# Designed miniproteins, single chains, continued (2): the designs that were tried, part 10

Each design is a single chain, and the fold is of that chain. pLDDT is the mean over its residues in the fold that is shown.

## One batch from the design tools (miniprotein)

Design m4320
Fold by ESMFold2-Fast:
Structure m4320 (fold): chain A 89 residues (1-89)
Amino acid sequence: SQEEYERLVEEGKIAYNRGDYEKAVRLFEEALALNPDPPFVELVLLAEAYEKLGRYEEAARLYEEAAERTLSPALAEYLREKAAELRAK
């Protein structure tokens, strides 16, 4: 449901802000499972949580996926560059 989706995203943000990145990943993944066409912002949130966990390949893939979902060429390029930097680690 839309309300369940919004609550999971907000709980994930709270977990992320508290430094509980493993919990943030679980909550964001659960939210995205409810939406087969996840929006750009939520893909970036999950990517940032994976990045904080040092899971750079998973983070890079999500940043690349988010780049495909944005209408901003500048933002798409930024996200692809960030993904490449993470893959170089």
Scores: mean pLDDT 88

Design m4321
Fold by ESMFold2-Fast:
Structure m4321 (fold): chain A 80 residues (1-80)
Amino acid sequence: DQIKEILSKTDVKAAKKVLEKYGITEDTPDDATTFDDLGLDGGQVSKFIADFKKATGVTLPYSFLENNIGKLARAVFKAL
């Protein structure tokens, strides 16, 4: 499970702060939520990935996030 592997390497509190900076909260609609659903353009997604790496040390591939941003956000908030 790729999300579990990511969480095992991630400071969950730092990850939460990055998610909240981009308007992603525990009220994320579902596991199928996309960047477009969150109102994030490609430039904002690139900044999100850079900020997430800076805060947590974990690099998230764009292709992974394209299909898994909602699942990742829900998993981070559930781990708190």
Scores: mean pLDDT 77

Design m4322
Fold by ESMFold2-Fast:
Order: C-alpha cells, then structure tokens, then sequence
Structure m4322 (fold): chain A 85 residues (1-85)
C-alpha cells in the first residue's frame, strides 16, 4: 500500500543518515544500529498486519486509529534520529 511504501522510504532515509554521521562505528554503535534495524522491521510487520485487517469494515475505525498510533510513534523515533544528525 502507499502508506507502507512511505514508511519504507522514511525508514531507509533514517538509516542512511545514521550511517553518514557514523561511518567509523565502534562495537557499541554497531549494536545500536542493529537494534534500530530490528525495531524498524517490527513496526513494519505491525503495519502490514493492520493493513491486512482493513478487509473487515466493522473494525475499520479501531484499526485505523491503531495504525495512526504506530505511524506517529515511528515518526517521533525518526525525528529523534534526524536531530542527532
């Protein structure tokens, strides 16, 4: 979906910016990068699960509300990363 594609684009941009500010990563920084990648994948899976549930119109409002929360939480995390670069 278009929402998932926008999510992927922002996630990739955040990771690329992080790598540009830390080209010579220490072992601790490598561990933090791996954690960011895992977090992005978990949020992506949650978004896909909620998108699949949109086929049930009786729960559309609740599903959309939960999807909006996940997107806003990820936007906050992306803003935090961008501020550090």
Amino acid sequence: SELVDKFKKKAKEAVEKFKKIAPNLTPKQVELEAGVEEGVMEIYKAVLTLEAKKTNPNKTKAINSELDKIVEEFKKELKAIVKEV
Scores: mean pLDDT 59

Design m4323
Fold by ESMFold2-Fast:
Structure m4323 (fold): chain A 70 residues (1-70)
Amino acid sequence: SSMLEILKLIMDAVDRIVAGDDSAEVLEELAKKIREILKKQGYSDHTIERMVEAAIKSVNAMAAALKAKA
């Protein structure tokens, strides 16, 4: 499932940012991979960009929450 693949990419991005990787670089790689997956599946550009925005917001929120508990 492409959606399960995207979820794994989101969780990997969270882990990398929490581990101290550059967040801008991690998020740019995440956005690129999500765009490639969804474009291959035939989604519209509008839907792709909304999914990318939601993924970035989710990663930032989860990473912030995990860092606050450490």
Scores: mean pLDDT 88

Design m4324
Fold by ESMFold2-Fast:
Structure m4324 (fold): chain A 91 residues (1-91)
Amino acid sequence: MLPSPEEIIKKLYELVLLGLHRRGSITVEELRAAARKALPESEETENIIDYVIASLDPDKSGVITVADLAEALGVSPAAVSERARRLAAEA
């Protein structure tokens, strides 16, 4: 069964948060590779991955930062850092 769009988006944000906790940033290529390992291969999944990446890397730098995720989620950078820390502690 294919995961819902909401489940795919949630998983992508979790992967970004873990990357941000580890290094303070994650590359678009690292996120795509992690997503392809975690999610089933389908056109719908790839379209959602592309949508989320476009939202997180609007300047097309190839790098996603705490500020990029904060803007995409509509929260402060401090809130992103706290969410990343909490998620890493639960893993």
Scores: mean pLDDT 77

Design m4325
Fold by ESMFold2-Fast:
Structure m4325 (fold): chain A 64 residues (1-64)
Amino acid sequence: GLSKQEIKDIILEYMKKNNIKDPKGIQALNNMPDDASPVEILMAVAQAMDPELASELLLHVSLQ
């Protein structure tokens, strides 16, 4: 499984490479508590994002 830091890096790199400007997704990522699991981080970001962009992010992560 992916570590907490790895999932954060994958999310940020994916957004950067695809020129995704989703302030709510980025805010959710930055506001995650230190004890959050990698899955909780991914789900919180996806839930905050636009549904179409969230679906693409989730597919991208599943391929890692």
Scores: mean pLDDT 78

Design m4326
Fold by ESMFold2-Fast:
Structure m4326 (fold): chain A 62 residues (1-62)
Amino acid sequence: GSLERIRELQRKLNELQKQKAKLEMLYIAAEEDGLPQAELDAIRQQIEDVDKQIEEIKKELK
């Protein structure tokens, strides 16, 4: 891809990685607070969705 496209993908990757870190911190806090499994599963699903987007961008950058 063009250099501009690569820069856009890198910016999006950085944003998604920050979002993932925030969700992982939220999961740890929720687990420590003893939230129901359904709520933990919902956070985990969000992490998985972000991970899929990260993987797709990484494939485009190769």
Scores: mean pLDDT 86

Design m4327
Fold by ESMFold2-Fast:
Structure m4327 (fold): chain A 90 residues (1-90)
Amino acid sequence: SWLDELVKAKERLAALLAELGLPPVQTRGQVLEGIGLYIIRHKLADPEDPTIVDLSDSLLGEMLGLDTWDGRDPTPIVEMIDRESEVLPP
């Protein structure tokens, strides 16, 4: 499974994980959980419409290259994880 692959986060993703107390070596599933926790911690979701994520002035927005994200579209997150991490051997 794509979610079960072990990855090593590059500098920006590692910094996001470190802010949450997580090490840079995680499964992709654990990285996705970490991104969700980051969104909650920084209150990035719109309280009136939680599908809208405000990424302006955030490390996550810098890595995604977006000011706003539709949380229903997984594509930007998947592409960012693949770009900002390297797959480790099994």
Scores: mean pLDDT 81

Design m4328
Fold by ESMFold2-Fast:
Structure m4328 (fold): chain A 78 residues (1-78)
Amino acid sequence: MEKIQELLEQIKAIGEEAGKGKETEQLLEELKKAIEEKDFEKVAETMQKIVQLFKDDPKKAEEVTELVQELGLEIRES
């Protein structure tokens, strides 16, 4: 639980730095709901949308991709 929350906060911070804080927060809310519902298809879809949000910044896209992958492992292991 604590690790998942930390990863979500890191993704939100990157979104704020990129000037996409509102869009990132909305997608993180969708992701949290999908996790609660155990809708793994929606989880994967929302994670892809988060990565796509940073497609125009390769460095941020790579960083977010790593965080999303780690988040996916934590969700599946819990």
Scores: mean pLDDT 80

Design m4329
Fold by ESMFold2-Fast:
Structure m4329 (fold): chain A 86 residues (1-86)
Amino acid sequence: IQSILDDFKKGMDKVLTDGKNQIKSGTPLSTVITNFNTRVDNLTVKAIIDANMNNQTHGIRPIIDFGYSLRSKGISDLTDLAKKLS
């Protein structure tokens, strides 16, 4: 299960980095947040499927909690960056 969480975290870090780069390049915040949410949803679904396929259902709650926390923080970080650059 730790490897699934590590892959999920790595994916989330990349999605956030890509979002910050989009804001720096002048992409509207609303577009960046939409893309961020879609990619986070895809990563979360994949992690849950991987946990279920490996009979590691006890790891699903940590994936959900971690995903919720990172999504909330990511949206806040992207919004703050956009505000600083405007």
Scores: mean pLDDT 79

Design m4330
Fold by ESMFold2-Fast:
Structure m4330 (fold): chain A 93 residues (1-93)
Amino acid sequence: MEEKLRKAREEGREAMRKGDLEKLAEWLAKGKLYTEEQTEELLLAAYALQGAIEALREEAEELLKRGVSVEEIEERFTEMAREIEEKAKELLE
């Protein structure tokens, strides 16, 4: 189990680093589909999304170092989140 959770987290991080919005949408859709009764699947989705958030934070820190404004970073991330949610809705029908 622990190894599966670690791999899910790393998949989330890698998808975020590559800008793979389709893969991130798949993880978000899984998180919305699974309930507390489907604990393993829910945990895998949660860890993958946590990894994606960690990578997003790292990217934000790099953008700030390059002089990108907080407002511009917020706008970019908000648009990305909207696109991921739209793709996730498509997967859930």
Scores: mean pLDDT 78

Design m4331
Fold by ESMFold2-Fast:
Structure m4331 (fold): chain A 80 residues (1-80)
Amino acid sequence: PVKQTLVELLMRLFPTLSRPQCEALLQCLEAKGYVDQGDLVEITGLSPKESQALLRLLDVDGDGRVTFEELVYALTSLTN
């Protein structure tokens, strides 16, 4: 399943993220359609600096939002 693969890839790239945090991030994407920096801080508890770094890596389009499609593209590009 796509969700399980994305959790695995997220944890591979960002080992500081726990599995429940990665799952919550994907659930936010599924429910809302995107994740911004504020969502990352709220869901992951990362510092603003760490959340900004994560957002920059995942935000392929550079619009300040990560959609499910952008997440898949970024993770497959970064882990391939």
Scores: mean pLDDT 74

Design m4332
Fold by ESMFold2-Fast:
Structure m4332 (fold): chain A 119 residues (1-119)
Amino acid sequence: GSKAAELAAQGIAEGMGAVPGLEARAEGNTATVTGGESEKAKEAVRAGAAGAGQGGGLTATAEGNTATVTVADSAADLRGAGGGAGAGAAAAGAAMGDPEGGARAGGLAGQGAGLGAGT
């Protein structure tokens, strides 16, 4: 993968991991978000994946308590990656019952993903 995609995945993981009750890590061009076994955590993970998937250059899937966000290698395809990452983190936070924390996490995820994509 490209360094830009790897940095964008890291930014997504940092923002999503800021949502209380969620853990996130990045490896290569992929960010993995894991919630707890509760239905609320699984809903948050699904909401996060759906929001992230709206971003250009992001492919997001959710299964059980885990969401995977894959970042495209092409800089042209990363247009809107920040917006999708931000929407995903905000949605996840809201689903966890913390809309304020979700909004903050969304800002961090969107900024981090956008900065990575611009590199």
Scores: mean pLDDT 76

Design m4333
Fold by ESMFold2-Fast:
Structure m4333 (fold): chain A 70 residues (1-70)
Amino acid sequence: SMRQKAKQLVQAHNAQVQQRLDQYTQQVKQRNPSLSDQQAFHQGSQAMLDADRQAGLKAAQQQKEEELKR
């Protein structure tokens, strides 16, 4: 069903997000080991969200162009 397919996609996406978040957090901690785990996590998650937002913005703009053409 569509709902199960959507849940599968969300699950796969969440797994990827967790992997990426761990990597971003690790990189932040490596560059500044004096940061607490919570601070590194916060900075890592912010960097990941910013990267995803920038990538998504261009894709969304192109999809809107399609809609406007009708």
Scores: mean pLDDT 74

Design m4334
Fold by ESMFold2-Fast:
Structure m4334 (fold): chain A 66 residues (1-66)
Amino acid sequence: APSDEEVWASLSEEERRLLRAAAAYAAERWAAIHGRPAPIDPSRFSREEREEGAAFYRALIAAARA
């Protein structure tokens, strides 16, 4: 199986952007659930990027449950 680094290197810039946004959203949700401050500053992403990241995160959760 390919390593995480190999998978990341195979992604397009658009896919990397979406994954970074989704990871930031996931980290923010994890921190909120555990009563901790967000580990990634949400201002580093545009509103549209945060919305796309959130949608992608939800799609990943839905796929994992299927």
Scores: mean pLDDT 70

Design m4335
Fold by ESMFold2-Fast:
Structure m4335 (fold): chain A 69 residues (1-69)
Amino acid sequence: SVLDENARISEVLRTALLDPDPEKRQAALDELAKILGISREEAETFVQNLRKARDGGIADARALSAAAA
């Protein structure tokens, strides 16, 4: 089902983004590439873009909090 597929994608994506073990992150990137039907390089770019967006969102949240003080 779409829900089961989304749950699997979310778990793999979380591992690729957050797991402290580099071997698990590499395995998760390979799995993500297979699930999405994209290259390993595309999967790396995707995860890097998500990491940048997350880090940018944290920076923006801090800036907004400072402006509201």
Scores: mean pLDDT 75

Design m4336
Fold by ESMFold2-Fast:
Structure m4336 (fold): chain A 97 residues (1-97)
Amino acid sequence: HMAERQRRLEREVQRRLDEARRLLSGASDGVTQETLDRVREVAVTLGRAEAGDPEGNRRMAEILDEDIEAMRVRTEGDRRRLEQLRRRREELRARAE
């Protein structure tokens, strides 16, 4: 049924967006404004792509998967950097006493 197929595609898009949100949530200390802006940009693009073409929706889901993975790698790097800076700050505080 066409309506059922469309609902499955919408559910898939929503699942990908939720996955991106989980990745950002899991790296809250390492999340940058750039990362948040990128997620917003992808969400807007997906919303626009949802009219009428199932193949277009599949291609957008693939693009989102690639963007999510790229954001995950970048966010992990940012989180590790922030952790290093936090440890260095505590070392300096201890030495200042």
Scores: mean pLDDT 60

Design m4337
Fold by ESMFold2-Fast:
Order: structure tokens, then C-alpha cells, then sequence
Structure m4337 (fold): chain A 98 residues (1-98)
């Protein structure tokens, strides 16, 4: 399915953006401390989620015949990002208590 292939490509790009957020968070932690690193990672994961959702919504508008594939990809992006954000928010709270 052409729509599924495009949705999977956008999911792969989202995964790359999350990986880059992790690297930037680690760099920020080394320079400014662990709490600032987690804040940076949360910020960048939220940005990756919002950018990917906007792209998926745009593709669904351009290709309504593939809208279900883009909706499923959007659900995966939001669920994955929200889980990562929750993990890093918990780590941030633990770091701020130290």
C-alpha cells in the first residue's frame, strides 16, 4: 500500500528525530547538568511529535484515500512520544530532588 509506505517513512523519520533528541539531551546534560539535559530532551521530543503530526495531517489532507494509514501512524507517534516524555519527566523530578 503506497499510503502505508509513506506513513512508515514518516514514522522512521520520527524515530530518527527522537534519537537526535536523546543525543542533544545527553550533550546538554554534560554541559549544563542532568536536569537541563532531561528538559532539552523533553522539548525536542515534543517538537518531533508536533512536527510529525503536522506532516501526517498534511499528507492525509493531500491523499484522503490513505487517511487511515496516516491516522494509525499519528496514533503511534503520539503514543510513543507521550511515553518517552513521561519517562523523562519522571527522571527530571528525581534529578531535581537530588
Amino acid sequence: DEGDALAQALLAEFGRMVGQAHKEGGRTAAEKGVSEGYKKEIELVKQARDDTVARLDGEAARHPEYAPAFAAAKDQVTAGADEDISIYEKKLKEAEKA
Scores: mean pLDDT 88

Design m4338
Fold by ESMFold2-Fast:
Parts: structure tokens; sequence; C-alpha cells
Structure m4338 (fold): chain A 90 residues (1-90)
């Protein structure tokens, strides 16, 4: 689906920006353990999104439902990523 492919592309771009932000925050805080923990958590959050999209595709979900569920999972990814970065600043 072109819409799902566009969403996955947006995910990859946004994921890269989140890793860059985590690294920047980590440098500012001069806390290597916090930075490593945040990178590890971001990896889990990113893999969860990709695995969920793959599972939906493997289940043969109708295209419209696949796109809607992919958007919901992307919103969850964005929320979890922003929370992770906010936690680093506290």
Amino acid sequence: SPQVDAQVSQFRDQSGQYYDNITRIGRQNNNPNQTQNAVNQMSVVSNDFLNDVQDLRNQGVPVDQLYQQTQQRFNQFTQNSNQLMNDMNQ
C-alpha cells in the first residue's frame, strides 16, 4: 500500500531524528548511562512499530484497516518516543 509505505518512510525519518535528539540531550546532560538506556529503549520502541506493521501485513488485513492500524501504531511510537526524551530532561 502506498499509504502504508509512506507511513513507514515517515517512521524511519522521524526515528532518525529521535536518535539524534537523544544523543544531543545525552551530550548536554553528560550522562553516558542515561544516553545508553534511552538508545536501548528507543530501539525497543522502534522495533515494536516495525514488528507490529509486519504482523498486520502477515495477517492479510484489508488495505484500509492496515493503514488505519499502522497510523495508530505510529501515533503510539511518537508518544513513547517523546515521553522517553522528556524523561531524559527531568
Scores: mean pLDDT 86

Design m4339
Fold by ESMFold2-Fast:
Structure m4339 (fold): chain A 83 residues (1-83)
Amino acid sequence: SAEQQILDQAIAHVEGLIAKLRQEAQTQDADRQAVLDQMIAQYEALLAKLRQARSLQEAEAVFREFEPGLQALADRYQALLEQ
C-alpha cells in the first residue's frame, strides 16, 4: 500500500541517518563524539518504535515523542562546533 511504502521510506531514512552519524562520530573529538553517540542512541530508540508503527499516525506520534530530545542534542552539538 502507499501508506506501507511511506513507512518503509521513513524507516530507511532513519537507518541512513544513523549510518551517517556513526561515520561522523569516528572523525570528531571526544566531546563531539559523545553527543553524536547520544543522538545515535535516540535515533535507534526511535527506529525501534517506528518499526512497530501500524499507521502514519502512529509513526508521526513516534517522531513527535523523540523530537524535543533530538533537538536538544542537535543544539548541544552545534554549540560544540562553535568552540
Scores: mean pLDDT 89

Design m4340
Fold by ESMFold2-Fast:
Structure m4340 (fold): chain A 64 residues (1-64)
Amino acid sequence: SEKFRKLAEEKLKQGDYDGAMEYLERSTFMEHVEHVMKGDYRGAIQHNEDGQQKLLEIKQKKEE
């Protein structure tokens, strides 16, 4: 959901990378469900891949 993506961005601004990852995972899951319900299975896969990439970026930033 868009709400959880915004919460993830807010957590990133605060330096709370663990909280950002949690909200991003929730957002990615909700977007996946939404696409599946619309019959857009390819879009669901694409959103999962986007979320996974963003999670990787946050994990790498956590090292700093």
Scores: mean pLDDT 75

Design m4341
Fold by ESMFold2-Fast:
Formats: structure tokens, C-alpha cells, sequence
Structure m4341 (fold): chain A 60 residues (1-60)
């Protein structure tokens, strides 16, 4: 996966976290992002899974 694709995914996750109004929920979303272990070796599938998990958490 290209660095630009990773940056775009990170920016989307940060935007979703920023939409959370509850500070505790925002912290939990950051922890969720970190739990997916995003690194230079991260696949598009792993990034996608992290994004979907954050969206699901925001919807719940």
C-alpha cells in the first residue's frame, strides 16, 4: 500500500474521531485505531477493517 493511501486512511479515521462529542468515546476510538497495529507493513484490508470498526463504534 502506498504512503498516500495510508495518509488518506489516517486522515479519514482522524475525521471520524473528531466527530465524536464524548471525550471518553474519542479516546476509545484512538485506542481502537492503535489496536489494529497500522504500520508500513499494513495491508489495505487491515486499514479498511480499522475504518469500518471506527464507523461501527460511532454508529453504536
Amino acid sequence: MSPEEVAAAVNELMALIDQATDPARREALRDLFGAHGLSPDTTLEQVRAALEAVRAALAA
Scores: mean pLDDT 62

Design m4342
Fold by ESMFold2-Fast:
Structure m4342 (fold): chain A 92 residues (1-92)
Amino acid sequence: MRREEEERVYERVRGSLRLLEEAGVPARAVVEILERALRGEEPAEELLEALPEELREGTRVVAEDVRELAEKDPALAEAVRRALREVREELE
């Protein structure tokens, strides 16, 4: 199994979301968008509108990548889901 790649993805997602929270970006909205993408859902426009305009397109692209990842690589998708769960717990 690709445990090293799973761990890298997990750490990258957690680190990126923490940096967004520190920058005053609503990391909870990003977490929700990515969790929905893991379920095969399209990017939620209402959640994208909660983000600064300059981050909306980048977040949409990441959500599409995560949705594709969920179909093609379930193990990496699970690493993303774990990272999102931990960040959500930290933001509670």
Scores: mean pLDDT 79

Design m4343
Fold by ESMFold2-Fast:
Structure m4343 (fold): chain A 91 residues (1-91)
Amino acid sequence: MEKEKFQEILDTFEKDLDELEKEVEELKKSGKLTVELIEGIIESLKNAMKLLEELEKKIKDEELKERIEELKKRIEEFIEKLKELKEELEK
């Protein structure tokens, strides 16, 4: 069913976001986080945000819409955090 496919997509987004957040923290701790890498991650997150916005327009299920809004909020907060980290690395 279409709802099951949307749930699987959102579950994958949540898992990927959790793993990406952990990877960024590990890279920061190891001193391997670069401005170029941060910019690449921000662009990937902006693309993910656009995909979630398009999915939200197609979804009528309120629970799935709430999950999308929570994911969008997490992505926006993560982009803000990455921009702050980029500024710290720019001297």
Scores: mean pLDDT 83

Design m4344
Fold by ESMFold2-Fast:
Structure m4344 (fold): chain A 82 residues (1-82)
Amino acid sequence: KLEKLKEAYELGKKDPEEAEKKIEEFAKENRIDEALFLRMGMSEPLREEALKKGTVTEEEWKKLEKLREETLKKLYEKVEKE
C-alpha cells in the first residue's frame, strides 16, 4: 500500500500528463489516496516553472513543502493502520 502511494507521487513528478489521466481513472475506482499523491507529485515540475518565472518565491515553496511533508506523514500512518 505504502509503495503504491510512492509510485503515484513519482509518476506525477515524472509525467504530469500521464498522471492527469490516472487521476480520473483512480477517482472512478475510488482510489482517493493514490489520486491525491499523483496531484502532489505533479506539483514538482510546476514548482520549477514557477520559480523560473518568478511567480512564486523559494520561501513560499518551502512552506508548501513543509505542509506536503506533514500531510504525507499523516496519510502514510493512516494507510499503514487501515
Scores: mean pLDDT 66

Design m4345
Fold by ESMFold2-Fast:
Structure m4345 (fold): chain A 100 residues (1-100)
Amino acid sequence: AKEAAKKAEEEGEKMAEAGKKAGPEAGKAGESAKKTGKHAGKLAEEADTEEAAKAAEAAAKGMRIGAEAGESGDELLAQLGAGSGATAAGMAAATAKHAK
């Protein structure tokens, strides 16, 4: 569980770095992806398996809406960020369930 949570933060960080290289607008989309990854990581660490997975979906969906509404960043970057957060939290949930 903790390893997957750390991975979520790392994936979010990579998205933020990629966004900054693409330019200021893409950088904002990357920053949103980074926040989503961190939120998913913390939720996966604290919540029970089922709650962690559900929270990760909400976080990923929130980032997608935020990227569309406020930022003109790279669409691919925003999609990758959403997938990263959801995937990392899902993996954390699965790991915790398997460790049971």
Scores: mean pLDDT 55

Design m4346
Fold by ESMFold2-Fast:
Structure m4346 (fold): chain A 77 residues (1-77)
Amino acid sequence: AMAARRAAMDAAGGELRKHGDAYVQAVLTGKDAEKHRAAMDAAGARMVALEPELGGQQVEGFKAGTDRRAAAAKAAS
C-alpha cells in the first residue's frame, strides 16, 4: 500500500536524520561515532530498499552533507 510505504520512508528518513545529528556530536566527543554511522547506514539502506532511485539520491546527499558538517565542526573545535 502506498500509505504504508510513505510512512516507512518517513520513519527511515527520521532515523537517518536523528543518527546523522548524533554522528556529528559523536565525532566531536569521540564517543559512539561508529555506532551512529552504522545506524545511519541501516536507515539509509531501508530507504533505498523502499524507493531505490529517490531513496538512493536522498541518502547519498544526506551522508555527504553529514560528513561535511562533521569535518567543519571538528575543524572549528
Scores: mean pLDDT 83

Design m4347
Fold by ESMFold2-Fast:
Structure m4347 (fold): chain A 87 residues (1-87)
Amino acid sequence: SIDEVLAKIEEARERIEAAKTVGEVLATVFELASELQPLLSPEERAILAEMADRAVELAKAGASVEEVKRVALEGLERLEERLREQA
C-alpha cells in the first residue's frame, strides 16, 4: 500500500539525517531501493534510481557527507511528492 511505502521513506529519511558517514547514507539508499522496487511504478522507480545514481557519483567524487545527504533527502522528497499525487 502507499501508506507502507511512505512509512519506509520516512524511516529512511530519519536514518539519512542521523548518518555520520557517506557509507551510511548509501547503505540506507540501497536498502530502501531494494525494499521499494517491487512496490513502485516505473516512474517512481526512475526517481529512486536517479537519487541512488546521483548519491553514488557524489561519493565517488569525494563529496562531503552533507552533500550526499542533501541529494538523498531531495530524492526522497521528489518520490514522496509523486506518490501523494498518485494516491
Scores: mean pLDDT 86

Design m4348
Fold by ESMFold2-Fast:
Structure m4348 (fold): chain A 65 residues (1-65)
Amino acid sequence: MDQLLEEVRRLLERQSGRDMSDFEVEPPLPVMLEQVRRILRAGVEGENVDEVAREAQRRMLEAVG
């Protein structure tokens, strides 16, 4: 589980070009894990991973405010 949290952190850092510490509020762990699962499932099923990743980031931000 901690490994998935680190992968979410790396994904957000790559997409934004910023450290996660630049975010005012960090999303709750269960929300982050659910969004990471969605991205991984999309990749396995051959769906548009970039679109799913963008949606996942939006949902994580929505969960914190």
Scores: mean pLDDT 62

Design m4349
Fold by ESMFold2-Fast:
Structure m4349 (fold): chain A 70 residues (1-70)
Amino acid sequence: SVAENLEVFNDDTKTTIKGLVALLEEVVKLGQEQKAAGLPFKITLDGEEITSVEELVEFIDKKLAEVAAS
């Protein structure tokens, strides 16, 4: 589980990863709402405009790299 995997990290790293997981859940929900409204997928995360799944993956990889460097 995610909780088990997080036990190997320090508290700041755990907080960041938990925040990213919560953000992903919100992004999925917003994407479903936008699709139901007939709107293109478009979300702003931490000042960055995300318009595709590929951009979302790049955003996550970037944030995980920042966490790993800490």
Scores: mean pLDDT 65

Design m4350
Fold by ESMFold2-Fast:
Structure m4350 (fold): chain A 82 residues (1-82)
Amino acid sequence: SMVDQAKAAIQALLETLKELVADPSVSPQQIMDEIRKRMAEIQEILRQITDPAEIEELEKETRETVEELTKLIIAVADELAA
């Protein structure tokens, strides 16, 4: 289902970001480029989910992952701005 694809894509992005942030050879700019690319792919999946009940379930099930993801994105953006 599109909901399962969205969950998998969001989780995969979090795992990828954790790996990239831990790698000292990867620049903050390269990490931000990967974030932008993966977020565009996730947004395309999310546009196909039109059932309000599926949207609510997705938001509830991904809340913690999205919170962790947001914190990592902010940390990378702060490093890029420094």
Scores: mean pLDDT 85

Design m4351
Fold by ESMFold2-Fast:
Structure m4351 (fold): chain A 74 residues (1-74)
Amino acid sequence: SMEEKIEEARKAAKNAAKAIEEAKKQGDTSAVDLYIRLLAAELKKLGLPREVIEEILKEVLSEEDAKRVMEAME
C-alpha cells in the first residue's frame, strides 16, 4: 500500500540521516556522497510521488542534503 511505502521511505531516510551525520562528524565526504546515492536509489524504487518524498526528506535531513538526494533521483 501507499501507507506502507511511506513508512518504508521514512525509515530509510531516518537511517540514512544518522549515517550521513556520523560520516560528516568524521569528515568522510566519500561516505556522505555514498549514503546520499544509496538513499536516492532506495526511494526511487518505491515509486512514491516526488512531493511525498521531498516532504519525508525535509523531516530528517538538512535542506542541502534533502536537495542532493532529490537531484540524485533524477
Scores: mean pLDDT 87

Design m4352
Fold by ESMFold2-Fast:
Structure m4352 (fold): chain A 65 residues (1-65)
Amino acid sequence: SLDEAMAELVVAVTSTVTGLKLDVEYKDGKLTVYFEEKSPKSEEAAKEIERIAKKLGLETEVHYV
């Protein structure tokens, strides 16, 4: 689905650029991002995802697990 493709794209780009491990869900105009670490690197990645998502009219929610 487009929702699955959007989530996969966010994971692929973020993990390739940063080396971070994460999972992403996209549903109803909302991105939920799960990072496997809480660090300055993952917090900066979260801010970039939020910035881009806002330009696309999407809400974001971030969790560290």
Scores: mean pLDDT 82

Design m4353
Fold by ESMFold2-Fast:
Structure m4353 (fold): chain A 59 residues (1-59)
Amino acid sequence: GEEELEELAKENGVSLESLLQAKQLLDVFTDEEAKQLISKELKVDEETAEKIVEALKKL
């Protein structure tokens, strides 16, 4: 739910808006492509992008 997304955003140092954008990327692209795009768009390192991808997939 939205609360889980807010917690993920806080844990990874990104905004809720950025996390929603990451979720949209995961709906369209493969995990590897989404990870690269999330890293670029959210301006986070690849390790943080990978954590975001894994967490969003478990929601």
Scores: mean pLDDT 80

Design m4354
Fold by ESMFold2-Fast:
Structure m4354 (fold): chain A 78 residues (1-78)
Amino acid sequence: MEENLKRLEDVKKKVEELKKEAHPSQQPIIDSILAFIDKAIERKLTPEEADELITEVNKLIDSVKYAIKVRKKREEAA
């Protein structure tokens, strides 16, 4: 339980850091991800459930990072 809690808190910190770099239009999806992590922490998920959630959250983080990168490249072209 404690190890899963720490893993979820670590992922939450990564998402909070991403929120600082994200465009305002991306804030709602980041807030949704943070809400899912908070609910997971409150519900005391099993190790398996926590691992699945962390994997999915990391995929969403990568998608948002890619969108930020594409947006910045487009702005550089303007």
Scores: mean pLDDT 76

